Designed miniproteins, single chains. Designs and how they scored, part 83

Each design is a single chain, and the fold is of that chain. pLDDT is the mean over its residues in the fold that is shown.

## One batch from the design tools (miniprotein)

Design m3069
Fold by ESMFold2-Fast:
Structure m3069 (fold): chain A 95 residues (1-95)
Amino acid sequence: MFLTDEEFEALLERWKAQSEEDIKNLEKLVKEGKYKEAIRRATVGIAASNILLIGAEVEKLFGYVSEETVERFKELADEHIKRYNKIIEEAKKKL
């Protein structure tokens, strides 16, 4: 069963909440001196964001999701990837 735009919106909100919590946990790891763990987990967060974006683009190709929904997925992925990269760079400077 293909996801509706409403179901994709619910997935987007859930992903946004989970990513915000993950980023807060990673910032705490950096403060605690757990730099290698922070880098590893931030890298996984980047990979997960890219997988979500690819999924949304595939659904758009088949006409099952709107262009506006995919644009929101891109905006969220870009924002979170930038924040994960900032954590990686901060942790690397302290290694």
Scores: mean pLDDT 81

Design m3070
Fold by ESMFold2-Fast:
Structure m3070 (fold): chain A 72 residues (1-72)
Amino acid sequence: MKEPKTLEEARQALLEAEEELGIALIKKAVAKIALKKNPSEEMEEYLKKAEEEVEKAEKEVEKLKKILEELE
């Protein structure tokens, strides 16, 4: 996605990224519970994808926090 260039854009982008991270973490938690109750290759793939989504969201939040610090 586009890189924020103003303090206001960075704050808004960070809020959105933190919301996406929260959703990704919930999705990962649900996947872990589902895999524990019904272990299958499909559930293992689902958990792996959920973990990848969390990693991407965490990196985006970290990047936006760094941009916000540079703009402050």
Scores: mean pLDDT 80

Design m3071
Fold by ESMFold2-Fast:
Structure m3071 (fold): chain A 60 residues (1-60)
Amino acid sequence: SKEEKIKRLEEEIKLMEENIKRLREELEREKDPLKKAILELMIGGTETMVERIKKKIEEL
């Protein structure tokens, strides 16, 4: 059902937001500029995916 699809996508967003939180905590502790850049790219990529899933929910 539509409701089951939305619930599944919301759970996926929750897991991605927890991953972003962990990556941000790692970024705060990181001292190496190259590793910081990689973490920032990973965070940005995951945030973009969250926005895409949110848009998909709106289209349902």
Scores: mean pLDDT 88

Design m3072
Fold by ESMFold2-Fast:
Structure m3072 (fold): chain A 81 residues (1-81)
Amino acid sequence: SHTKRAEEFERQGKEYEEKGDYLKAGGYFYSAGKHYEESGNYKRAAEMYFKAAEMFEKAGDLESAQILREKALEMEEKAAK
């Protein structure tokens, strides 16, 4: 299911964050966000996109970080409906 895949990617994201591999961590949190979004869990999708943005910012990819913050806010709006 999309939820189980999202949980697996979220776990991998946390592992790479702990290792300081922010590019890989950001990619995994982004993948988790996509799977939560596809399952309709917009609140969890927003949380994952914000974490991905934080990871890309730490990696120096400010452009990807900004795009993902905007996507996270879009997910929060969907969660409020």
Scores: mean pLDDT 90

Design m3073
Fold by ESMFold2-Fast:
Structure m3073 (fold): chain A 57 residues (1-57)
Amino acid sequence: SLDEKKLELMEKNRYLEVPEELAELMKKIALHPEEVPAEVSERLAELFEKLRKELEE
């Protein structure tokens, strides 16, 4: 799950410039993927869902 989200963020970051907040979260996860706090994963999920809603409108 987190691995899939990480890859998805990497793809978006590679193709599109994502908000700085997402970039920072991605860095944090990349540095400590196995020790990611629940708060970080929750924020990532919230931002991802928010972006998805924006795209869907």
Scores: mean pLDDT 64

Design m3074
Fold by ESMFold2-Fast:
Structure m3074 (fold): chain A 80 residues (1-80)
Amino acid sequence: VEETKRRLIELLEELKKIAPESTHPAIDAAIRFIRASGSERGALEIAAEALEYVVRQLPESSEAAKKARELLEEIRRRLE
């Protein structure tokens, strides 16, 4: 659980480095909720929602959108 949270936070922090500043509040909120989550599934679901939001806000061709889609696919595989 703690390892999953740590990995998700690291991935979101890396995404934040290349994502537009307009997406940073949503990423920061997701990191806070992941830290507060009592379950691995809850942490994964929070990360997935944040990544879906970031993808929706960005052009398909952007590097941040590409990175967010890759992370979202990994998380979705772990949820199901």
Scores: mean pLDDT 78

Design m3075
Fold by ESMFold2-Fast:
Structure m3075 (fold): chain A 88 residues (1-88)
Amino acid sequence: MDELLRPNPELKELLESVGATSEVLSETEILNLLLKYLEEKGLLDPVNPSIADVSNTLLGKLFGTDSINILDLEGILELIRKHSEVVE
């Protein structure tokens, strides 16, 4: 289900760097902005573009992980929810 979320300040700053203009975003909008961040920073593996190396990045520090599998949508959504407040 596509929930409306308010990202925490660190996640908000990251999302604003890739064009977020609202303080409240849907899960799908946040997911798309994170994928845009990975592409713009050149973090996707050139041999396997499903894996992003986020070690030593703001995103990796925020989520506490060295890599993101972009095909693991549920795992990414869980990380987004941990760093956001649900807005109804």
Scores: mean pLDDT 78

Design m3076
Fold by ESMFold2-Fast:
Structure m3076 (fold): chain A 62 residues (1-62)
Amino acid sequence: NEEVVRELAERLGVSERAVRGALAALGISDTSRLVAVHELAKASGLSREEVERLLREAAERM
């Protein structure tokens, strides 16, 4: 769902590629998920908890 990825990328102020990578990481391992959430939190200025919630919501809409 390209629209969900684009919307989230705009909200976080990051590239669509970064969002797709993070969404993929949610399904791989806890370590991959933690790394992806941490990187997006640093790039967006949001908390890790907020980023993880937004990624989960986006994944459920896809």
Scores: mean pLDDT 80

Design m3078
Fold by ESMFold2-Fast:
Structure m3078 (fold): chain A 120 residues (1-120)
Amino acid sequence: AITLKESGGGTFLAGSSVTLSGQVSGVDFSKYAVRWFRQAPGGALEFVAAISADGSETLYAPSVAGRFTISQDHSKSTSYLNMSNLRVEDTATYYHGLAPSLGGPSFAWGEGTEVTVVDG
């Protein structure tokens, strides 16, 4: 079976940085695009970032462009969402999924990791 697990969540100060990890098992990770999504408390699921199977193309939502970067390590079957200059509005549960292309749709995704951003 394909399994996806996100990690790296927690409570962070506004202006800080965090890296989330999305690990995949049970499939050849190098054949699929990875897409990251988030859902704020009581909100809709929104797209955040994507990376193509070969890593040559990335796509970012306007709300995170210039602050977040997506990368991958095929040897670890893991994608990374590097989140810089965190804002209170980045508070959400973050999910990653596999897709045949950058545009999706995603056919498998994880259970999520919670990120809370607070003013300190």
Scores: mean pLDDT 86

Design m3079
Fold by ESMFold2-Fast:
Structure m3079 (fold): chain A 83 residues (1-83)
Amino acid sequence: MEELKKEVLEFIDKLLERARELLARSTNPDVRAGLEELIKQLEELKKEAENAKTRDEIHQVMRRAVALAIELVGLEIEDKLGL
């Protein structure tokens, strides 16, 4: 359990770092707005992960983290295309 929780927290931290880095360099207002909301959701998810006590709770956090990772990739693509 603790090892899985640690890996999930590290994954969320890497997503936060990547999102914040993109926000710092992006000039696209729609991408910036999406990143601000994504960062907020990742910060709340990190708190949920830290408070997770069961395997099922951490698996639910993992599913949400993967969904937010997909959203981040979408924002990265939009930023590159200037959409």
Scores: mean pLDDT 87

Design m3080
Fold by ESMFold2-Fast:
Structure m3080 (fold): chain A 72 residues (1-72)
Amino acid sequence: MADELVAEGERAEAAGDLETAARLYVRAAVLYSRQGDFERASESLRRAGEVYERLGDLENAELLYRAAEELE
């Protein structure tokens, strides 16, 4: 479930597995979007963007932030 993917992403992020955390947040966003929950989809994309910033991947972070804004 999308909520479970967010929880797994938060655990991965706490463990320092930033690439795994970003991937889980993006997957959660896709599932929330398919369910019509655009608010949680947008939130999950922003979390993924924040993780990409921490990885130094500013290009992908900006793409994810823009995708999150477009869902609102």
Scores: mean pLDDT 86

Design m3081
Fold by ESMFold2-Fast:
Structure m3081 (fold): chain A 65 residues (1-65)
Amino acid sequence: MERSRRLAEETLEAVRRLAEEGRLEEAQKAGDSAATMLANAGHDELAAELRAEVERILRETEERR
């Protein structure tokens, strides 16, 4: 649980950084990769939460430009 939560948090931090740099495709891929790893490990709810938060960050970053 703790390690999976840390992966999600670190992924969100990386996604925010990539999005701020305009690298939205790479940010999306990073989020998708981590969410797939979490789902494969049986953390489906955490994977869904991560996917939703990644989508929110990318949408907000695009709207800011």
Scores: mean pLDDT 80

Design m3082
Fold by ESMFold2-Fast:
Structure m3082 (fold): chain A 64 residues (1-64)
Amino acid sequence: SELVEKLVELSKEILESKDKEKIEELIKEMEKLIEEIRNSDVSVSEQVAAELLYIGTLIDVELK
């Protein structure tokens, strides 16, 4: 899914960024994309993978 691929790229950008303000903006974009995935016709397995990636990204940001 293009939405899930975009989510993976956002997660990567968040984890590679050193700018706190940029990280906060990218997290907001990621939250919007998660809502789009939840309301889309992507498979249940892809939705679960997206949710796990989202949670993992937030945990990694907290540990920075």
Scores: mean pLDDT 81

Design m3083
Fold by ESMFold2-Fast:
Structure m3083 (fold): chain A 78 residues (1-78)
Amino acid sequence: KQEEIDLEVEIGLAEIEIGIARVVLSKNPDDAEAYRWLAEAYERLAEIYEKLGDTVKAQEYRRMAEEWRKKAEEIEKK
């Protein structure tokens, strides 16, 4: 299906974004924007897996997105 192929590309892009954010955070762990990039990437993965019918992975990625969003907010308040 064309939609599934497009979703696989979006998964790859999200994984690249997560990798970049992790490299940034390894050098600057107080970078609130990098934590927001992680939250956004995991939220996209959750939406993709929901479209693919994998509700378990979708829920797991939404949980990860919420955790990273909270970390970004904590850093911004300091």
Scores: mean pLDDT 82

Design m3084
Fold by ESMFold2-Fast:
Structure m3084 (fold): chain A 68 residues (1-68)
Amino acid sequence: SAAADLEALRAEYSADPRIEAELLGDDTLVLRTTASVEEQIGLALRIIGDYPHFSVSVEGDTITITAR
C-alpha cells in the first residue's frame, strides 16, 4: 500500500544522518536535507524512479513525497 511504501522510505532515509524524515498522516512524507539544490533534485528523481505513482516536490531544503 502507499502508506507502507511511505513508511519504508521514512525508515530508509531516517538512517541517513544528512536527512530528517517525517511522516505527515498516512499519505505524505517530508525529507529535509542539508544537501545542495542539485543533490536535492537528484534525490527527488531517484524517489520518482523507484515510486512513479508518488508525487514529489522540492521546495528550499525540503522534499515532499505525496501518495496519489
Scores: mean pLDDT 79

Design m3085
Fold by ESMFold2-Fast:
Structure m3085 (fold): chain A 80 residues (1-80)
Amino acid sequence: AIDLSNSNLTSIPAGAFADLTDLTELDLSNNNLTSIPAGTFDNLTSLEVLRLDNNKLTSVPDSIFDLPNLKLLELNDLTS
C-alpha cells in the first residue's frame, strides 16, 4: 500500500508507478492534481483500491476502468 494523500501534489510524473506491479492500494486523495498522464496506472494489475477523490481532476485515463482487480475507485465528480 502507498499513501500519498494530503501531500500537496500538483502532478504525477509519467511512469511514476510503472514498476509497482504488486501494488494493491494507492491513495492519491486530497491533493491538487488537475490531470493524470495517460498510462499512469496501466501496469498496476494487482491494484484493488485507487483513491483520487478531493483533487481538481476533470478527467481520468480510461484505462483505469480496465484494471482487472480494481474493487474500489474513489473519484471527484468530473467537471466539464
Scores: mean pLDDT 78

Design m3086
Fold by ESMFold2-Fast:
Structure m3086 (fold): chain A 55 residues (1-55)
Amino acid sequence: PLEEAERIVREALKKGLTKEQALNVAAIHLVSRGYTPEEAVRLAREALERIEKEE
């Protein structure tokens, strides 16, 4: 789940979306996969944080 969120965040950022938009896209995707909104937002936030620390 975290790896999927990271992929989506990276793709959104490559398309020129803002960090907030990238988080929202990843969270929406995870909710569609069966995660709760709370869990989806947490996973998307962790994914963005990991990407930012790598860069």
Scores: mean pLDDT 80

Design m3088
Fold by ESMFold2-Fast:
Structure m3088 (fold): chain A 86 residues (1-86)
Amino acid sequence: SELTEKALEAIRRAEEYLEQARKYLEEGNLDKAKEYLELARSAIKEATEYRNKLVQEGDFEGAKEVQKRISEVMFRAQEVEVELAK
């Protein structure tokens, strides 16, 4: 569905932002790492909103697949957050 495609696109953007956050973290640029982590969080929130719309429309299988991908990218975001807090 269009909602599933939009959710997966938001997740893809979040993954790309997290890769940038990790790159800047490794370079010692904590300000840029934080900026990209916040961009990733915004994209995760967008994906969650599409997931909720999938549930509202009765597309439970699409919602489950999107939720699985959200959980994976949220875990990666948490790893970056923990490293930034050291």
Scores: mean pLDDT 90

Design m3089
Fold by ESMFold2-Fast:
Structure m3089 (fold): chain A 57 residues (1-57)
Amino acid sequence: SSELRKELLRLIGEILSLIGEIYELELNGGSEEEIEELKKKLEELKKELKELDEKLK
């Protein structure tokens, strides 16, 4: 459905944004705790993306 495809694109955008935030923090000596929290969010979004991809099949 169009709704599931919109959600898929939203998740991809959020994943890319988080990757960018992690990269900036790693380059600028950000906190290990903050980096770990963002990586956990990234893993959760990847799971949601996989589940939505399965629903589209």
Scores: mean pLDDT 82

Design m3090
Fold by ESMFold2-Fast:
Structure m3090 (fold): chain A 90 residues (1-90)
Amino acid sequence: MEAVVEELEKLVDYLRRVAEETGNPAIRKAAELVEKALDYVKQGKLDEAISLLNEARELLRKEVGNTPEGKELIEMLDDAIERLKLAKEE
């Protein structure tokens, strides 16, 4: 669990950095969704966290999925979602 929290914290930092560099409101909103998901992970609410990460993923796919930055962010989100699903099953 600790490793997933650290991964999500790094993802939030990266999303905020990219949002600042690009000025893209979709990336900023995705950062907010991931940050809220991180809070739910810390509370043990894994289903709610996974739901928010999927919302962030779909937002990035629709708005920035054709950009190199968007593709990288989606891949990071996919990895985090899979890790949370595995943690929930154990």
Scores: mean pLDDT 81

Design m3091
Fold by ESMFold2-Fast:
Structure m3091 (fold): chain A 68 residues (1-68)
Amino acid sequence: MEEAVKYAKEKAKELGISEELLNDETLKELAEKLNYDKKYIDAALKFIKSMGKLPDLDALAKFVKENV
């Protein structure tokens, strides 16, 4: 749990995703919706970066789980 959230924060910074786009609370919610799975978190963050905007988290989590 805590490790997956920390991983998500570090990965978001590595990918250059701004905290304005993806704050700590949103990152925690996304990680929870992705079952704290680092593979899903990695894919979701890369997708957010490619879009340049925050999509609906439920739709993103469903997409990642079905396609990753």
Scores: mean pLDDT 80

Design m3092
Fold by ESMFold2-Fast:
Structure m3092 (fold): chain A 70 residues (1-70)
Amino acid sequence: MSEAEKLAEEAKKKLEELKEKYKDNEKIQKALDAMIERIEKMLKEKVSAEELQEEIELQFERLEEAIKAL
């Protein structure tokens, strides 16, 4: 796997764990689905591993803020 593919796979695994944890929260489920879709799109566009890592970190920060606001 490329470095970008490995980063995406690790991020998606964490997002899947969060989907199971927040299965009954529709707002969080939608946020998680949007994040997975964004990662998949960036992989198709063949962005650099650095760009993908930065986006993943930013999206996880936004997700954490959304969860804290519940």
Scores: mean pLDDT 81

Design m3093
Fold by ESMFold2-Fast:
Structure m3093 (fold): chain A 75 residues (1-75)
Amino acid sequence: MSREELDREVNIAIAELYVAIATKDVPPEVRDELFEKARKLIEEEGLTAQEVFDKLKPEIDAANERALAERRRAA
């Protein structure tokens, strides 16, 4: 791989790790959507893992809120 390809793959892996830790209680389908958004931000906009996490933080928080609300409805 080129250096740029390697750097991109590393940023994707780090971003996915951050999202996974932040969304452990979120349903797998919603978590997969967040992983896909993180990957696209790195691939299309060239963002770092930290920039991606910062940009997705509102969506991550919303996903956690929705998961909590769904649990309250199920109870």
Scores: mean pLDDT 79

Design m3094
Fold by ESMFold2-Fast:
Structure m3094 (fold): chain A 75 residues (1-75)
Amino acid sequence: SLEEEALREAIRRLVKEAKRYKEKGDNWHAQRLIDEVRAALEELAKRHPSLQKEVEKIRQLSEDEFLEAAEKLVS
């Protein structure tokens, strides 16, 4: 749906921005963006229940692994 496409695009943008802030050493802003990615993935999983197990697995990863996995999920 258009709503799911918009949500996936939002997650892609948030991941990109989080990576930018991490590269600059701005861990405070990076953490806030990572929290937004987590919230958006939970919303995506609610709308697409088949993704719930994948989202739960991603939640257990380190921050860097989480961002990579989130990006791949919405590709």
Scores: mean pLDDT 85

Design m3095
Fold by ESMFold2-Fast:
Structure m3095 (fold): chain A 64 residues (1-64)
Amino acid sequence: MEIEVSEANGKFLATAKTEKGTVIARADTEKEAIEKAKGGAEALEKDPSLAEEMEAIGELVAAA
């Protein structure tokens, strides 16, 4: 699993890339963002049906 972290306006955005899809999490701290992204990625690997929902959320975040 590959995790990338970026910062904007004191918020942290963590992106976890897995073979089943990509999970994006936002938090006030880098540690919390990474933990949320990891949790989401692990959930996605256990239930691949979440991949379509996560992709739709990614498009909404990009559009907003």
Scores: mean pLDDT 68

Design m3096
Fold by ESMFold2-Fast:
Structure m3096 (fold): chain A 60 residues (1-60)
Amino acid sequence: AAAARDAELARAVQRAARELAAGGNASPTPAQIAARALEIVGAAASPAEVQAALRRVMGR
């Protein structure tokens, strides 16, 4: 369950960054990416979980 959730949150973070870039923001802040990723995931994740996924994606 945890591994599948981590993968889903990582995909949401990557999708958020892509959507922000497509919208004209090629250099979004971590806060902007986290906010958009939380919108994509909805109520299924907490802000803390999205922040952890963002840190993991950026660390790779």
Scores: mean pLDDT 75

Design m3097
Fold by ESMFold2-Fast:
Structure m3097 (fold): chain A 74 residues (1-74)
Amino acid sequence: SLAEEAAALLARAEGIAARLRSLGFTAEAERILALGREAAEALAAGDLEKARALIAEADALLEAIAPAVQAKAA
């Protein structure tokens, strides 16, 4: 169900945010969690276009910070 997919998406966003926070990326963690929550709400409401756009924005942010995260994790 979309509610189950929304719960899974939120859990994923919380896990990513926790990892980013542990590496010192607090602002990025907050942004990812906010996008994940909004995307989960959109999924639960059946707004698939909004959910996809928010997920794409979160993915783009993660790609942009990936080199910095990689360097910090080493």
Scores: mean pLDDT 86

Design m3098
Fold by ESMFold2-Fast:
Structure m3098 (fold): chain A 74 residues (1-74)
Amino acid sequence: MTPEEKMKKIYDEFVSIYKDILDNYPEYRKEARKLHQEVHDLLAEARKNPSKLEEYVKKMEKILEELKKLKDKG
């Protein structure tokens, strides 16, 4: 799997969980929106620095884990 394909899969999983939190966990919406902004900031940085794409994939995986922890907390 290319780093680009891996990034897309992480983003798709992030969006799925993010929507679930927005719909079912209103107490975590503010925290989820902050993590969503962080993901978009990383995607913008990755477009500017393609040589570091694997590093940004790892950072996105970490943000996804934080989002999953919010859901587990509910």
Scores: mean pLDDT 81

Design m3099
Fold by ESMFold2-Fast:
Structure m3099 (fold): chain A 88 residues (1-88)
Amino acid sequence: APPVRLTFTIEVAPGHADAVLAFLRGLAEAPGALSVEATVAADGTTIDVTMDWASAEALGAFLADPALAERLRAAGVTELTDIRVEPL
């Protein structure tokens, strides 16, 4: 299966950007994850994320984890926007 790129934007609760960044960078260790890049915008509450995955199947399995949404909320994520998946 060809590799894919997932991009999305995260809104974070004030004071939670560092916790969300640490969580996102830890996702590079997920099965099938190739890279994770996360950049905090100048407002300090918006994070732009790019994740490269070995396949669409590996990404799908990761997104199917019911614990993922709960862990994101616990880290301080309030909203996910501009979600895109493209082939590499």
Scores: mean pLDDT 84

Design m3100
Fold by ESMFold2-Fast:
Parts: C-alpha cells; sequence; structure tokens
Structure m3100 (fold): chain A 65 residues (1-65)
C-alpha cells in the first residue's frame, strides 16, 4: 500500500538525518540505505524492510564503537 511505502521512506530519511546530525559518515551505511531506497522504488517492500533493519544495526554499531 502507499501508506507502507511512505512509512518506509520516512524511516530511511530519518536514519539519514540522524547519521548526518551525529557526524556518522559510513560508506557501508550509505550503501545499505541506498539499497533500501532502490528496493522501495521497485515495490519490493520486504527487501526494503530488511535493508532498513540492516542499516539500523550498522547505525547502532557506529554509535557504540
Amino acid sequence: SNARRERLRETIERLRAAAEKLGIHDPQLDQVLAEAERSLDAGDYETAERKIREAERLFVRKLTE
């Protein structure tokens, strides 16, 4: 549904904004977020959700290192 797509897009945008505000510039995080966005644009919401979860794990790892 369009609502699911918009929620996933908002999550990707929030993760990017949070990384920028915290000065987290990780090429792997950027790549995974780009992959999530491409999957979302292709209508593959399951892959987009998986990539968002991967990005969240990478983000937390960077906060704790």
Scores: mean pLDDT 86

Design m3101
Fold by ESMFold2-Fast:
Structure m3101 (fold): chain A 87 residues (1-87)
Amino acid sequence: MEEVRELLEELGRLAEEARAAHEAERYEEAAELLERGAEVLERLAERAAELAELLGLEPEELEELLRRAAEQLREQARILREKAEAA
């Protein structure tokens, strides 16, 4: 439970930092922060059973959702890196 809270807090902090980097047009830095967010989501997926119990969900379904969210963040990071290269 406490480790899950710590991971959620880390995810929130990374999201805030990525937003600030994007506002400053530091797209490469924003992409790096999104990739780190994906790593945190993958760590949450490893703890899906604990998080699923809290949310009343099936652990396997939550694990799949978290892994898909991580893939989406990595794709967004790729797009931002391409934007940084074009700038």
Scores: mean pLDDT 81

Design m3102
Fold by ESMFold2-Fast:
Structure m3102 (fold): chain A 58 residues (1-58)
Amino acid sequence: MEEEIEKIKKEYNDKATEALSKAFEAWRAGDREAAVQYLKEAKKYIDEMNKKIEELKK
């Protein structure tokens, strides 16, 4: 269980970091709409990570 939780944390943190990187690149390219979408995606990963960990612990 703990080992699985750590795996989930690493995967979701990696996904969130990737989304933030894409948001930054989109903002630099002048694509604000895409940047906002990637920021929302990063936040969603963090929220889902917390929810999934709680569900897994059941």
Scores: mean pLDDT 80

Design m3103
Fold by ESMFold2-Fast:
Structure m3103 (fold): chain A 70 residues (1-70)
Amino acid sequence: MSEGELQVRNGLREALELLEQGDVEGAIETLEKILTLPMSEETRKLIEEALELLKQGDVEGAIELLRKAL
């Protein structure tokens, strides 16, 4: 696993923990930061879709997509 892949996975876990705590704003910030890192197109699309769902208030749908990205 590359350093970038490890950072992406750690960021995804952090975002999921923040969402479980009800910190949607912190989760959005974490996801936006990891999108600046190198990752697969599949993982990037899942994170982008999860961000859109979070901004719309669909926390459960976002969690499902983020778990697929892990």
Scores: mean pLDDT 82

Design m3104
Fold by ESMFold2-Fast:
Structure m3104 (fold): chain A 82 residues (1-82)
Amino acid sequence: MEEVKKELEEEKKEIEKKILHLTPETKEKLEEEVKKKVEEYKKKGYEEEAKELEEFYEKELKEREEFIEKLLKIGDEIQASL
């Protein structure tokens, strides 16, 4: 249990780092990796940890996508102002 919590925290940090430098190709690979880890946790009976990892990934991905979308919109406004 304790060891699983430590692994979960390490996984969250890795996901956060990967999402910060997200590309279309990296996104697909990261999504597959997260799904695989969530399934592993569920198979081992760690359903709470699996849900926490999935929710963390979805939250980080959504925040990153919203941030990129805002940056693209700002870029378009700057370009239109030139």
Scores: mean pLDDT 77

Design m3105
Fold by ESMFold2-Fast:
Structure m3105 (fold): chain A 61 residues (1-61)
Amino acid sequence: SAEELRKYAEELLKKAEEYREEAKKLEKEGGDKFEIEELLGIADLLRGFAGVLRKKAEELA
């Protein structure tokens, strides 16, 4: 249902924010730049997928 897709999108956005926070903490600690970029890339992918789910929810409404 559209409601379930919106809920799933919201959970993915929360997860994306967690990965971004992790990347920021790692950057402050002087961590590996490639690892930081990887975490940010994962966050970006999750946000993109959440966008797709939201669009699909609109189509079902």
Scores: mean pLDDT 86

Design m3106
Fold by ESMFold2-Fast:
Structure m3106 (fold): chain A 72 residues (1-72)
Amino acid sequence: SMMEELKKEVEEEVKKIVEEAKKLAEQRNWSRDQFGAYVAVKLYEWLEENNITDPEIIKYAEELLKELVDKY
């Protein structure tokens, strides 16, 4: 379905944001809070740029981001 394809694109982008941000965080010695703030801003910028307004998709992205940040 279109929703499942969108969820896959969201998952790929969230993982990309987190992996790119991890490299930056390691170089800059960021705290978890600083890391979390940075990746959240990047996620919401991407959602806005792609006109993603579906609350279910946004929630999915937020929950996945939180899980990956908590592993940092």
Scores: mean pLDDT 86

